# Designs tried in a protein design run: designed miniproteins, single chains, continued (5). Part 50

Each design is a single chain, and the fold is of that chain. pLDDT is the mean over its residues in the fold that is shown.

## One batch from the design tools (miniprotein)

Design m17826
Fold by ESMFold2-Fast:
Structure m17826 (fold): chain A 61 residues (1-61)
Amino acid sequence: MHYERGLELLREGRPLEAAGEYARAIEEDPTNAEAWAALGEALERAGFPASAAAARARAAA
């Protein structure tokens, strides 16, 4: 699953690649709030705070 790959990449300090895997997980299931929250975390660590805020809003709403 793309979500698990994203988690591993984030642990390895590769947040931009993790964000890519989380985005793929969201394409398969856009109702997965965990994937939206994880995308927000990865984007924030990658230096994209505005995109991170948008992803977190999707997870929380």
Scores: mean pLDDT 81

Design m17827
Fold by ESMFold2-Fast:
Structure m17827 (fold): chain A 64 residues (1-64)
Amino acid sequence: ATARVKVPASQKEEAIAKAEELLASDPRVTDYYVLPDPNDPSQVWLVIRAETQEAAQAAAQKVS
């Protein structure tokens, strides 16, 4: 399951650090990746992968 959140490009590093912390502490969180928004270069999408939709959504809320 995946959930995504928009993050300002200027805050990308902070959001990545939070996602990595969740990967280390929550065994339900399996991966994350960052996708640029092709229509708005000031923003990126942070995508969280988890074993359940509930876990993915909770993780996305914590990094936003």
Scores: mean pLDDT 80

Design m17828
Fold by ESMFold2-Fast:
Structure m17828 (fold): chain A 72 residues (1-72)
Amino acid sequence: ELEKRIPELVELLKDEDPEVRLKAVEELGRLAEKDPELVEKYAREGLLEALKDEDPRVVEAARETLEILNKK
């Protein structure tokens, strides 16, 4: 259920482990391809914060996910 899963992923974007944050952004990216409107509604703010992440992989994945949302 995306309404439950997306908020869980947004919380994982704040995790201390960069691998956890990376996986959360990557899953949000996959969900953005499937349901861009729902991801935009619940995850846009979290993804914008992920652009400031210290791990460049997280920043890259967040940028890619936001590009998907901007096209749709």
Scores: mean pLDDT 84

Design m17829
Fold by ESMFold2-Fast:
Structure m17829 (fold): chain A 75 residues (1-75)
Amino acid sequence: MMQEIDDALFELAVAAADAAAAEAARTGDAELAALAEAARAAVAAYKANPDDQAALNAALTAGMLALIAVAERRR
């Protein structure tokens, strides 16, 4: 059973996308806004087809990039 791991990773991707979007909205950072938008789009694509492993991988990748971008901007 892999749902527990997939759910945890997907939840982290969603949280990362939301954190990046909030930070971009607060700071006006266009690059971070673009990363947050890409992550949210990938998350939405996976939610539309939860059996699509490629969509899950895309959401996890986009979420990780958004998380790294937020971390780089934090003091």
Scores: mean pLDDT 78

Design m17830
Fold by ESMFold2-Fast:
Structure m17830 (fold): chain A 86 residues (1-86)
Amino acid sequence: MEILEISDEEAEALRDAVEAALAAAGLTGTVTALPGKAAVGFTGPDGSSVSVAVLEDGSIAVNTSGNAATAAKAAAALEAAVRAFL
């Protein structure tokens, strides 16, 4: 399945929403958005990473790595933000 295409402005808005959700969850790190795609990533200071993407069929794909507790918390925040944004 291909990642859902969105505008660059929508991708930046999604990134902002994700950054706010992570801050509310007490998580700090780097948030990245893919230009023109409904996909966001997070990398924590401990090297933990999470990516969330909306696919063309409306399903959500989540991938995590690193520290299990940090990754799980970040994944929950990202998925909630993505679902709220849609």
Scores: mean pLDDT 79

Design m17831
Fold by ESMFold2-Fast:
Structure m17831 (fold): chain A 73 residues (1-73)
Amino acid sequence: GPGGAAGARAGAAAAEAGAAGDSTSKQTMWYEAHKNAGSPEAAAYGLAAARAGQAGDSVTAAKYGRLAHEAGS
């Protein structure tokens, strides 16, 4: 779909920013970029994964990260 490649890149960048300990604003920027690429579902899952990662819930973060990639594909 229209958000496929751009959505996948934005999701990967958001996950990377979270893993690197980057600010919430950086993750928000990647979420907006992914949403604007035409994949709001993938953007929502990506944001949920980033927030779970920040909370230290790696299992939930991995689950939503996978769903974000699937929805963005």
Scores: mean pLDDT 66

Design m17832
Fold by ESMFold2-Fast:
Order: structure tokens, then C-alpha cells, then sequence
Structure m17832 (fold): chain A 71 residues (1-71)
């Protein structure tokens, strides 16, 4: 099921409250990826990796999002 705009906004607010949490930014990236918004998903996965460079799942999903855009 594709996330609603309300779910995406709730995820953004959570990320604003916990900006130093790589997991929070990763979850936001997953939500945008599921919504087919790959450019935004890439941005949020990159933010998660900026906070935790060893975040394997964020790296894997970043590559998936880039591939979806033909990058």
C-alpha cells in the first residue's frame, strides 16, 4: 500500500523532532520510496548515511532508488 500524504507529513515531522537519528531519516526515505518519489527518497537515505555511514539498509535502498531513476 502506497503511503498517504498524511503519512509522509507525519514522517517528516518525526524527522524534524529527531534530526540526529539516522533511523528516522531512513524511515522517511522508505516512505517516499514506497510512494514512488525516488528523488526525495535518495535525499533522505543520503541524510541517514550522513548520520550513520555504516547503515547498510540505507545504502542498499539508496542504490535501489538511484537505479529506479536510471542513475
Amino acid sequence: MMPSEAELKAAEETAKEFPDSAHTWYNLGVAYFSAGRYEEAIKYFEKALELDPDYEEARKNLERAKKALGL
Scores: mean pLDDT 80

Design m17833
Fold by ESMFold2-Fast:
Structure m17833 (fold): chain A 71 residues (1-71)
Amino acid sequence: SAEEALAKGREAFNAGDFETAVRYYREAIALDPDNAVAHLLLGAALSQLGRTEEADRHWARAKELDPSLAP
């Protein structure tokens, strides 16, 4: 499920394995494309990898899906 993919991605992120976190967060988005939290977390993992333009696009999508996630 998308929730299981998010949980595994979060475990990888907390372990510092940002590439594995990206894979699981992308799986979560594939299962639920409108999951704002998945886009937010994918942006964070991409940012840690220095993929800032990709991170910005996912953060923008997270805000579109849930405006409360933006400052």
Scores: mean pLDDT 85

Design m17834
Fold by ESMFold2-Fast:
Structure m17834 (fold): chain A 74 residues (1-74)
Amino acid sequence: SLVDELMALLAEMQRLHEATTDPALRAEIGRLSAELVARALQAMTLPDSQRETEMRKFLEEARKRLAEIRARLA
């Protein structure tokens, strides 16, 4: 489910945050995680037809941003 995808992505962000010693990257990961949670909460206020579309969109955007952070950590 989209909720399972959200939870998996948040768990990956938490693992990267804990593994990262760079305070700037930790702050960026923290901001991305907080933004993802805020967007998910906002999506829960939308009609069912729009909620799924919005969730798919911001999950895809978050995956791309996380991939860019991971590339900088490698």
Scores: mean pLDDT 84

Design m17835
Fold by ESMFold2-Fast:
Structure m17835 (fold): chain A 90 residues (1-90)
Amino acid sequence: DKLEELARRAVEDALRASKTRDVEVITALAIGLAAGYVFGNDLPVEDTLVEVSEEERERIFRAARETIEKVLKAPVGEAGEIIEELSKEL
């Protein structure tokens, strides 16, 4: 599923780019990346991934997947508000 591929990529790239193990920050980054990927933007990657638990990774993945799904169905102007609201709920 393309949606799941984008969400997993957003999570992995967020873990690569993050310089903190704060799951809330990583989740917010993954959400932003997921939205960016819908519009064709890529994040610069690093050589190593930040290590998080399997449970935390799944939570981040769900947030990213939900964001891609909502952004694809929303007008472009409303995408940022949806991303911000999802970040606050996590």
Scores: mean pLDDT 65

Design m17836
Fold by ESMFold2-Fast:
Structure m17836 (fold): chain A 60 residues (1-60)
Amino acid sequence: SEKAKKLKEVAEETYKKLQEIEEEFEKSGDYSEEARKEMEKKAQKVLEEAEKEVKKIEEE
């Protein structure tokens, strides 16, 4: 139950961060290759941090 709560929190926080990145990208109106790559880098960073946190929780 404790691990399940922590995993849910990580999932919800990750989803929120990804939505913020997507919203900023859409609001910018800049759909250039450069802007898309920067958005992808930000999203990848969020996913990598989430994966590390999930592994820490699973190893508890």
Scores: mean pLDDT 82

Design m17837
Fold by ESMFold2-Fast:
Structure m17837 (fold): chain A 80 residues (1-80)
Amino acid sequence: MKIDTEKLKEEIRQVLLEAGVPEDVAERIAEHVANLVKEGASPEFIASTVRAALLASGMDEETAREAAQRVKEIVEKALK
């Protein structure tokens, strides 16, 4: 089944915005995650990448961890 990467990107963007991530950062991370999913990256790797990107963008550790976990759950659901 081909994953609808545009829908996945929008779902991830919304989750990041709800977590308080700035719109430009949320858009960049959502696009990067959609590309990682297309390349066959694991949900674990994607979650680690999202957490690192959020920390680099000035988000606190708790917010970065929670947002990365929510993104991981969205990716896992999309891969079923």
Scores: mean pLDDT 82

Design m17838
Fold by ESMFold2-Fast:
Structure m17838 (fold): chain A 86 residues (1-86)
Amino acid sequence: MKVVLTLEGLNEAEIQEMKQDAEAYEKKGHKVTLNIDGNTVTMTIEGLSIEQAIALVLQAIGYELEGDKVEITFDGDTINITITRK
């Protein structure tokens, strides 16, 4: 499966955490593409199992519980997750 994770409204520390997460996924053998545009980070992770993709969805729900806006859409084998920090 493929997950496209977009986080909007990040500060510099949160952007650095996303860079570290991208490196961690790459070290585990996943293909990762990271794009940073101002305070927005888009991370594309390829080669995920169903269980790994579900774990990312559960993490996104955690952001919604903290008051952030979360949008999740499904397109075939691709899950698009957008998190807007408030």
Scores: mean pLDDT 84

Design m17839
Fold by ESMFold2-Fast:
Parts: sequence; C-alpha cells; structure tokens
Structure m17839 (fold): chain A 68 residues (1-68)
Amino acid sequence: SLEEKIKELAKKAQEALRNGDTEQAARYFEEIAELYEKLAEQSTDPAEQKRYRKMAEIARELARWLRE
C-alpha cells in the first residue's frame, strides 16, 4: 500500500540522517511528499485530502531545509 511505502521511506530517511547523508534524506522526503499527494488524489473525504496535502507540503519543506 502507499502507507507502507511511506513508512519504509521514512525509515530510510531517518537512517540517511543518522549517517549524515542529508541529500539522500531530502530525496526520500521528496518521494514521501509524492506518495502523500497520491493518497490525497485517491481519497474521497475532503478533510482527509487536506491532511494528506499538508503532510506532502511538510515533507517538501523538510527536503528543502536539509539541502540548506
């Protein structure tokens, strides 16, 4: 499922951060954002769509900050 993929990518991002690989972690957060956008597209509940889009934006912001 998309939720399982997000969970796996989050573990990989955390491992990359422990290894000091901020660029690799940023790439994982960008992938997480894309998967949250897919979850929003698949949802029929407007409140759930809004939450998933917020999660996607947070993930993109984290990726941006990790590259600075």
Scores: mean pLDDT 88

Design m17840
Fold by ESMFold2-Fast:
Structure m17840 (fold): chain A 68 residues (1-68)
Amino acid sequence: MSDEELEEAARELLEEFPESPYTESQLKGALRALIEAGYSLEEAREIVREALERGEDLTRVVMRELLS
C-alpha cells in the first residue's frame, strides 16, 4: 500500500469530519497502524470513520483493535 493512498484516505476523512481534532498525519498514522494489524484499507477507513462519527478517542480505538 502506497503512502499516497494513505494520505488520500486521511484527507477524505478530514473533509468528512472537519470538526475533528486530528491532523491528516494523525489520521494517516491510525490507518497505517490498523493495516499493519491485518485490516484492509477499506476496513481501517471504516474503523476510523466510525470513531470520528461517534466522537471516540482515535488512539483508544486503534489501541483496542491492536490489542485484540
Scores: mean pLDDT 81

Design m17841
Fold by ESMFold2-Fast:
Structure m17841 (fold): chain A 64 residues (1-64)
Amino acid sequence: SKEELEALLEEERRVLEELREELRRLEEELDESDPKQVLRVLVLRLVVESTEFLIERIEEKIEE
């Protein structure tokens, strides 16, 4: 239902903000010569992008 999609959207937006804050902290501490830190940042960037994509898809479904 539309109400269930709106509830999911609110939760995913909250998750996205938390992920963005974590990414910001990791990027501020990033030693680019440490491949483990670089990989961690890359993985988190992908998770952020995937969450943004999911939010856009939910918004599209609500607007239908």
Scores: mean pLDDT 86

Design m17842
Fold by ESMFold2-Fast:
Structure m17842 (fold): chain A 58 residues (1-58)
Amino acid sequence: GMSDIKKLEERIKELEEEIRRLEASPDAEKPEVRLEIEILEGMVALLEGVLSFLKSKI
């Protein structure tokens, strides 16, 4: 439904904000932080794919 699309958009925004927070961190170049950023970017890509699929069915 429309509410599911909105929840996905909000979740994507939250993940993007978390990525920006980590990238702005003094620890951004640490392997563990870089791995966390990569995981979050992967999650964003997955959710954007789902969002695109749901929007295509409007």
Scores: mean pLDDT 83

Design m17843
Fold by ESMFold2-Fast:
Structure m17843 (fold): chain A 82 residues (1-82)
Amino acid sequence: AEELLKKGIEYMKKARKAALNGDKETAISYYEKAIKYFREAYEKGNEEAKPLMLMAEASLAHLRGDTERAQRLYDEYAEVLA
């Protein structure tokens, strides 16, 4: 689970950098990879992966123009951190 979480975090960092540079397509690809690794980590018992997965999914939804889904996921992320 630890190695999966680490890979997810690395892809999340790459996704954020691509998004900041305006590279929407690359950011989407990296967020999708991050989500995959966070989901696998969560399924294997790493509960720390849940808020990271929600944040990645919200960022991906925002980049795809699904603002309603992005807002819902950001709200869920905030509640998990509380």
Scores: mean pLDDT 81

Design m17844
Fold by ESMFold2-Fast:
Structure m17844 (fold): chain A 64 residues (1-64)
Amino acid sequence: MKLSKEEIEELAKFVRDFLNREGLPDLADEYAERVKKAAEEGDLSSVIATILDAFGLAEERRLR
């Protein structure tokens, strides 16, 4: 299934806002663009992997 352009933008915004809230603003734009590009290419595995990596970075920051 292909995500709509609106869904891709919403997903990218979610990832950016999440990382900004977790205190990782330098990574927020990078990860948002990576998720957007993967979603535009229909690569759902890369979308999931990028989101999980972002969550892992936020968790690592909380533990330090």
Scores: mean pLDDT 79

Design m17845
Fold by ESMFold2-Fast:
Structure m17845 (fold): chain A 90 residues (1-90)
Amino acid sequence: SELEKEVKEIVDEYLKLLDAGEPFERVAQRLAQRLLDFAIKHKLTKEQLDRVFELFEKYIKEKVKDPKLREALINVVRGALEHARRVLEK
């Protein structure tokens, strides 16, 4: 699936930034904007937004071993996709 491929690419990109020592707050802001742009560009439906969130949660849980970082990243994704849903409903 094209969406699954893009989800993996986004996760890998932002995890590389964290591994390179970029501050979490800046990576989180960039990730949130990237996800908003992604959802709006593709005009994701509610069903697709729910599916994309599930894919992000699954990959983050697989790749991120630190529980605090894992939950923080999942919360960023959840917030960004909820924001996108509200924007797309306008």
Scores: mean pLDDT 85

Design m17846
Fold by ESMFold2-Fast:
Parts: C-alpha cells; sequence; structure tokens
Structure m17846 (fold): chain A 55 residues (1-55)
C-alpha cells in the first residue's frame, strides 16, 4: 500500500512496525492518539492511513 510505505519512509520506522501499531488501533487495543504518538505523526494522519487501509 502506497500510503503505508509513505508513512514508514516519513517516520523512519519499518512498514511492519507501522502495520502492527495501526492494527492494534483498528482492534481497539490502543487509541488513535496513542498510535499517533508511537509513530510520531498527528492523530489525523493516523485516521487517514487507517481509512485508506480499510479498502
Amino acid sequence: DIILRAAARDTGVSEEFVREVLEKALKGEITYDEAAERLGVSREAVKSVIDALKK
């Protein structure tokens, strides 16, 4: 997914790490705000990436 790759490149973390954090947020194990803090991005960025990953 181009958005997931872009997020990983921007944050300097692996795609696997980004995916794991976003998957936890999708499952409700962590909040979007916590996912944003872990990835070093805004909560709005997390929402955009998650929305794109749904489909």
Scores: mean pLDDT 71

Design m17847
Fold by ESMFold2-Fast:
Structure m17847 (fold): chain A 87 residues (1-87)
Amino acid sequence: MEIEVTVPRSKSAFSSTDALKAGETYDGTVVELKDNYAILELDIPGKPLLFLPKEAVEQLELEVGDKVKVTVLEVTKDSITLRITKL
């Protein structure tokens, strides 16, 4: 399963997206699941956290511990567009 999502670049959880580059693919793991969002931890230095909105959780049928591939499609100053593939 695969989905494209846009994630805010700034988060109160101190997640940094500055390490993410357009055209690169990263390994991630779902570390937290709520009724309307999920949090991914990326397997890169600094272990940045990404917020996935409810639509992505529902479409990918995400559960805690799920492995995903995260491909960065576009980086702007305000947001990052990602392609998420469930493994």
Scores: mean pLDDT 72

Design m17848
Fold by ESMFold2-Fast:
Structure m17848 (fold): chain A 98 residues (1-98)
Amino acid sequence: KVEEAIKHLEEGIKAYKAGDYETAAKHFERAVKLFEEVDPKSELAARAYANLAVAYTHLGEPDKALEYAQKALELNPDSVYGTLALIHAAIAKREKAR
């Protein structure tokens, strides 16, 4: 189960690096669901939430991005990845509201 969650996290990262944010979001959503089932408070779960937030930011859905970035920080408050995801989502929300 953890291996399947990690596989989706890796495939999501690969899609994200290729600029395919829609495919990245789908893989990160699957990773999040799997981590919630097997190890919801893990560092990998927090990273999956942070990656999902960044993907939604690129898809123009800053409200969803803020929600998932906040979830990443709830799991790991010291997460640099979660903090960066939150900052990017907040900037995107402000720019979209202009």
Scores: mean pLDDT 80

Design m17849
Fold by ESMFold2-Fast:
Structure m17849 (fold): chain A 68 residues (1-68)
Amino acid sequence: GSMAAEEAAKRARIEEVVERGVKALRAAGKSDEQIEELRRFGRELLERHSLEEALELIQKKGVELLLS
């Protein structure tokens, strides 16, 4: 496949995991600021981390926000 297809697949997977985290944060009654922090964090990972690294970092950030 093309590099563009690989980047699109990576982006789609990261966005899916971020949106699942956002739903969990909303269900837990977390603030809009905390939700936006998770979304911003996910966007920053797209250009500088592998898919596996990005997913691990998003999961860790989501858990930290859920427990805060």
Scores: mean pLDDT 81

Design m17850
Fold by ESMFold2-Fast:
Structure m17850 (fold): chain A 72 residues (1-72)
Amino acid sequence: HVTPEDVEKGSDEAIEALKPFLESDDERDRRGAANALAKSGSEKGIEVLKETAENGSEGASKAAKEALEKLK
């Protein structure tokens, strides 16, 4: 079903690579990663943002919530 090209476009690999930045101590890295996940438009990216908003550190949770609010 999924081609390698589809994986690249909204990929699990890209989302996985962004997770460490979302949990970063640097607010700029957290916001950048959260915004990238939101702009990807992928279901998996949105799911990561929701999980981080509920279970992440205070800074990561704030960045995830802000990115999710932009999708309302």
Scores: mean pLDDT 73

Design m17851
Fold by ESMFold2-Fast:
Order: structure tokens, then C-alpha cells, then sequence
Structure m17851 (fold): chain A 70 residues (1-70)
């Protein structure tokens, strides 16, 4: 479900933030971006505007994390 994808994306964001290894940070941030994108698509199909917005916000956060790394 979109909610499960969103929860997984949030977990990967936290793993990226907690990691001190740039390669791990990048890996986790990329995974979070993929999961948040899928959550957004599923939320849109379900007509869940609030969940779709939350997924977009996580995708933006993952993108910012990637820019901080490289």
C-alpha cells in the first residue's frame, strides 16, 4: 500500500541521516526516493491527496540529502 511504501521511505531517510558512511547515505537516500515516488503514484491512484503530498515531501527531503552528499 501507499502507506507501507511511505513508512519504508521514512525508515530509509532516517538510516541515511544516521549513517556516517557517504556510500551508505547515498544508497539509503536513493532507496527513499524510489519508495516515496512509488508511494506518490499509489496515493494518486487512490485519490489520497494528503498521502500524496507527504510522499512528495519525503522525495524532496531525499533529494536534498543526496545533494548534501554529492
Amino acid sequence: SAEELLAQAEEFIEKAKASTDPDEQRKYAIEALKLSTEAYREARKAGDVELAQRALDLGIEATHLLKEID
Scores: mean pLDDT 85

Design m17852
Fold by ESMFold2-Fast:
Structure m17852 (fold): chain A 83 residues (1-83)
Amino acid sequence: LALPPPEVQELLKKAAEAYEAGKYEEAIRLAEEALRLAREAGDRLGEAAALGLKALAYKKLGKEEEAERLFEEVRRIIAEAAA
């Protein structure tokens, strides 16, 4: 399995830290940057991680419909990567 690009890993770490600190809007912004870079690099697991973090943050902000859509996309990517 190819390692995710260092910048994707760094952005995911920062997004997770923002989420744990209760900074959900910041977590979403950082996860969006990680998602963009992961997609450019073809890093499917990085995409799933970024989408999952966005989904968790949206759920904390009360955006249930947006969170559910993102969780469904995460499930699809993980199923495809596991096959």
Scores: mean pLDDT 83

Design m17853
Fold by ESMFold2-Fast:
Structure m17853 (fold): chain A 55 residues (1-55)
Amino acid sequence: SAPPQLSARQQQLEALAQPTVRETARKVETAKSQEEIEAIAREQAARFRAQLAAL
């Protein structure tokens, strides 16, 4: 069950963040350079921001 101390918003953010972190980690594993890692991180951050804005 969900921790009783977390607000509804916090639970929603964690539910979105966990899949985003896993997706980012998976994409970073395929990266061959620091520039690619930074590009992946920026793209994933933009997607997460868009998802938060849609809430």
Scores: mean pLDDT 73

Design m17854
Fold by ESMFold2-Fast:
Structure m17854 (fold): chain A 80 residues (1-80)
Amino acid sequence: GEVEELIRRAREYLRRGDYRRAAELAMEAARLALKESETLEGILSAIGGILRGIGYELDGDYRRAAEAAIEGAERALRLS
């Protein structure tokens, strides 16, 4: 699905050290996972990833922002 493709691309940018691009794609994956989630647990997992991602972006830590958003998106997919 589209969320899995966005996670895959975000992980590729993380491997290349392009943390800003990784965070952009990972946050998009988490937002899409939130939109597609039908369970409360999936919704909360996606929101948690988004909020942690925003917090790390505000600190300029785009690597951790990407990792947090990916974790939220992947958990939301498992719980949907």
Scores: mean pLDDT 90

Design m17855
Fold by ESMFold2-Fast:
Structure m17855 (fold): chain A 98 residues (1-98)
Amino acid sequence: SEVERLRREAEAKERELRRKEFEQRKKVLDAGTQAGLASARAYIAKKTDPSKAGAYQAEADQLREKAKAVEEEAKREIEELKREVERLRREAEEAERE
């Protein structure tokens, strides 16, 4: 039936959402880890070789901004998929009432 088809589509999309959430969480974690390591390097440079500290800090700042961008993009993609799941579930409920 139409209702069964829409429910299956919603369930498939929800599984896609869960896989995408896991994938995006990994990307966010990886980017954050790189930024953290760069920040640690900059901190060590301030104590051991201050002449290099500015360059390492700039690298750390750049990686932090990149990590922020990755997080914001991940949030947008997940929110879009959540809206698609909600739409499909609403369509299934409306078809069932018909």
Scores: mean pLDDT 86

Design m17856
Fold by ESMFold2-Fast:
Formats: structure tokens, sequence, C-alpha cells
Structure m17856 (fold): chain A 116 residues (1-116)
């Protein structure tokens, strides 16, 4: 399913970003881009985690683009998707810090929410 593919891509994205593996990151982003036409919330969230922005095709694009602070943008996205804002914000903070252990913990919580 698209959800199963998105969950696998979340794990790959976390590993690529926390290991600073540019080749792996490019490959993961390419797969996210191929799934964007599905307009699935998990795929749009992955795009946001990878780029800091939503795709222009997203109905949330204009609302989130108006929020300049990345962490407040992440909180607003989480609330709009019915996800725990603390998990999404915590994941983004861990990714920005390069804290692989924290990023993996927050990603695991996010996986549970997306699979529900």
Amino acid sequence: SITERALALLRELVDALTSRDVDRLIAVIDEILELLPTQHPAVELLYFLATGELPVSSPLYERLAAIKDPLERARALAEALGLDPATVVGLLEALQAGDRAAARREAARLEEELAA
C-alpha cells in the first residue's frame, strides 16, 4: 500500500538525514516525488520533513508557507493532519540536530500514528 511505502521511506529518510548520506537522500527524495501525485498525507509529510516545505499541489501549501518559523510550520502541519504536534516537532528538531537516536524514537511514534 502507499502507507506501507511511506513508512519505509520515513525510515530511509531518517537514516539518510542523520548519516548525512547525500546519495541516499537523493534516492529517497526521488521516491517521495514519484508518490506525491497520490496526495497521501504521509507522503506530503515526508516531503515536508525532507524539504521544509509542502508541495504547491497541497491544499495546506498557502497556509503553511505563511508560517516562517520551521517548528511552528511543523506544528501546524501535524495539527492539520491529526497527528501529535510534539512528535512531528520533536522529529524535525532531532533531524536538524543530527540526533539519530532521538530521530528514530520520534519516527517510531510517527509510524504508529500514520499506520492507525
Scores: mean pLDDT 84

Design m17857
Fold by ESMFold2-Fast:
Structure m17857 (fold): chain A 116 residues (1-116)
Amino acid sequence: SEYDELVEKGKEYFEKGDYEKALEYYEKALKIAEEKEDKLGLLEVYYNMGKVYFKQGDYEKAIEYYEKALEIAKELEDDALIAELYRNIGKVYEKQGDYEKAKEYYEKADELFKKL
């Protein structure tokens, strides 16, 4: 699908370290997922955009996009993905030097992983 091709290009540019082009392709994929009300597509794009912002050092946007992905993962009751998103949010707080929030999110992730 056009969505899948745009996401794959976004991932390709992300792996190459071209974060501006990665975001360009993810923004195009986001528009398609929004128009189709595709919750799985929205989740995938938000998660990947969070990863891009984290690599750019835009920790506020990284958290924003991971939180958007987290809300959809909670609706889907995907405990494995919720745990992964908590771990990624914890890593962002750790990079900001907020070790108390990092610990909180790592503990939330660990609690879910123990139930898997």
Scores: mean pLDDT 91

Design m17858
Fold by ESMFold2-Fast:
Structure m17858 (fold): chain A 99 residues (1-99)
Amino acid sequence: MKEKEAEDIIRGLELAAELPAYEADQKVMEEGGSLTEILAAGLFPLIPNVRELLEKAKKSTPEEVLKLFQEAVKQIFDDIMDRAFERSKELEKLEEELK
């Protein structure tokens, strides 16, 4: 169980390191990947230092890979929040220009 999960995580990280999010998603979709695989490929490119995480995962035990994935998911949430904040700022600036 943990070994399969670690392998899937490493595969997702490899795609994220090589391709932009939309291209990784597209490639998995073209290859007939599951919805979960498509979503994972789209999310992983949002992680800072994906290549560093990939190298670390390759040298880690399955349990350590799962822990790295949990930390990476937290970083994805931080990136989503930061993006939402930037959008809010841009909308306020546009509103000021219209007034």
Scores: mean pLDDT 65

Design m17859
Fold by ESMFold2-Fast:
Structure m17859 (fold): chain A 66 residues (1-66)
Amino acid sequence: MAPDPLAADSPEAREAFLRGVERLIAGDWEGAARAFQAFLDAQPRDPAVREVTEEQLRYARQQVAA
């Protein structure tokens, strides 16, 4: 597994990602999607982190649409 994937990101981006994960675990799919979108809007530096976040955002949106 990759080391801390958020080490290169801003505190605001890191907070948005962690909030997304917390909401995803809580079953708040809409909140998770909004938080992950906020992280992507912050333009994370690592393309691998961006790709993983895009997958999490897609997953959260699928749960909302289900």
Scores: mean pLDDT 73

Design m17860
Fold by ESMFold2-Fast:
Order: sequence, then C-alpha cells, then structure tokens
Structure m17860 (fold): chain A 64 residues (1-64)
Amino acid sequence: TAKEQLMVDLKSSDKAVIEALKAKYGNDNESLAEALVKDYNFSNEEVNKILRHRSAIEKFVNRE
C-alpha cells in the first residue's frame, strides 16, 4: 500500500529519498506530522515514533 511504501521511505538513510520526502511534505516536522495524520491516518503515537526515528536518521546521514 502507499502507507507501507511511505514507512519504508521514512526509515531510509538514502539522501535522494530524504530529499524527495522534504520536497513532498516540507522541511519541518509539523508539515510532515500533519500529512501523516491527514493523508495516511497515522495515530499521534505513531507520528511521534516516526519523527524521532527520522531525526536520528538525519543526524546519522549529516554527522560529517
């Protein structure tokens, strides 16, 4: 499903995938959180877990 593909993309450390997500949902956590709840019917708990994991991935990718 589109939701399953989005979950794969949200966990990706690929720079191209990260940039595509930023282009589609915006650069801030608020815009992404709104899209996840409104368009994909994620719970607030799921969104918080996704945002924490994504923050860790971005730190990993940009650590240098």
Scores: mean pLDDT 74

Design m17861
Fold by ESMFold2-Fast:
Structure m17861 (fold): chain A 64 residues (1-64)
Amino acid sequence: RLEELGDAYYQEGLKAYENGDYEKAASFFRKAAELYRQAGNTEKADEYRSLAEKFEKLYKEKKK
């Protein structure tokens, strides 16, 4: 269940990324990471957390 929710948020993050919405993508990837961490899937949690941090950095740079 938690991993299924994480997959759903990951897919929403990909859609936001395709639309160039890095802020929304970062938010969805962060939610996915949190759900995977709660499910005990530390590898995916760390991967999606890193992805969220990358997009958070990108949208902050884009605001300049």
Scores: mean pLDDT 78

Design m17862
Fold by ESMFold2-Fast:
Structure m17862 (fold): chain A 72 residues (1-72)
Amino acid sequence: MVTQIPMSLLRLLDRDQLESLLKEYEKQLDEAIKKGDKDNIAKALLQLGRIYTLLEKYEEAKKYFEEAEKIK
């Protein structure tokens, strides 16, 4: 299952921790896609968008949020 971490907790992490968490969510996204689990795909995409926002990578964040909206 994709673990949903609220933005308030993500803001407590440093850059290295956020980048490590990106790799974990990218892996979880890959697994959710392979299983066809739309709920976990959307959750992973939203978490990736939130983490990219905190890393100030707004173009990447926008891409992930737009992909999450398409899953509905």
Scores: mean pLDDT 81

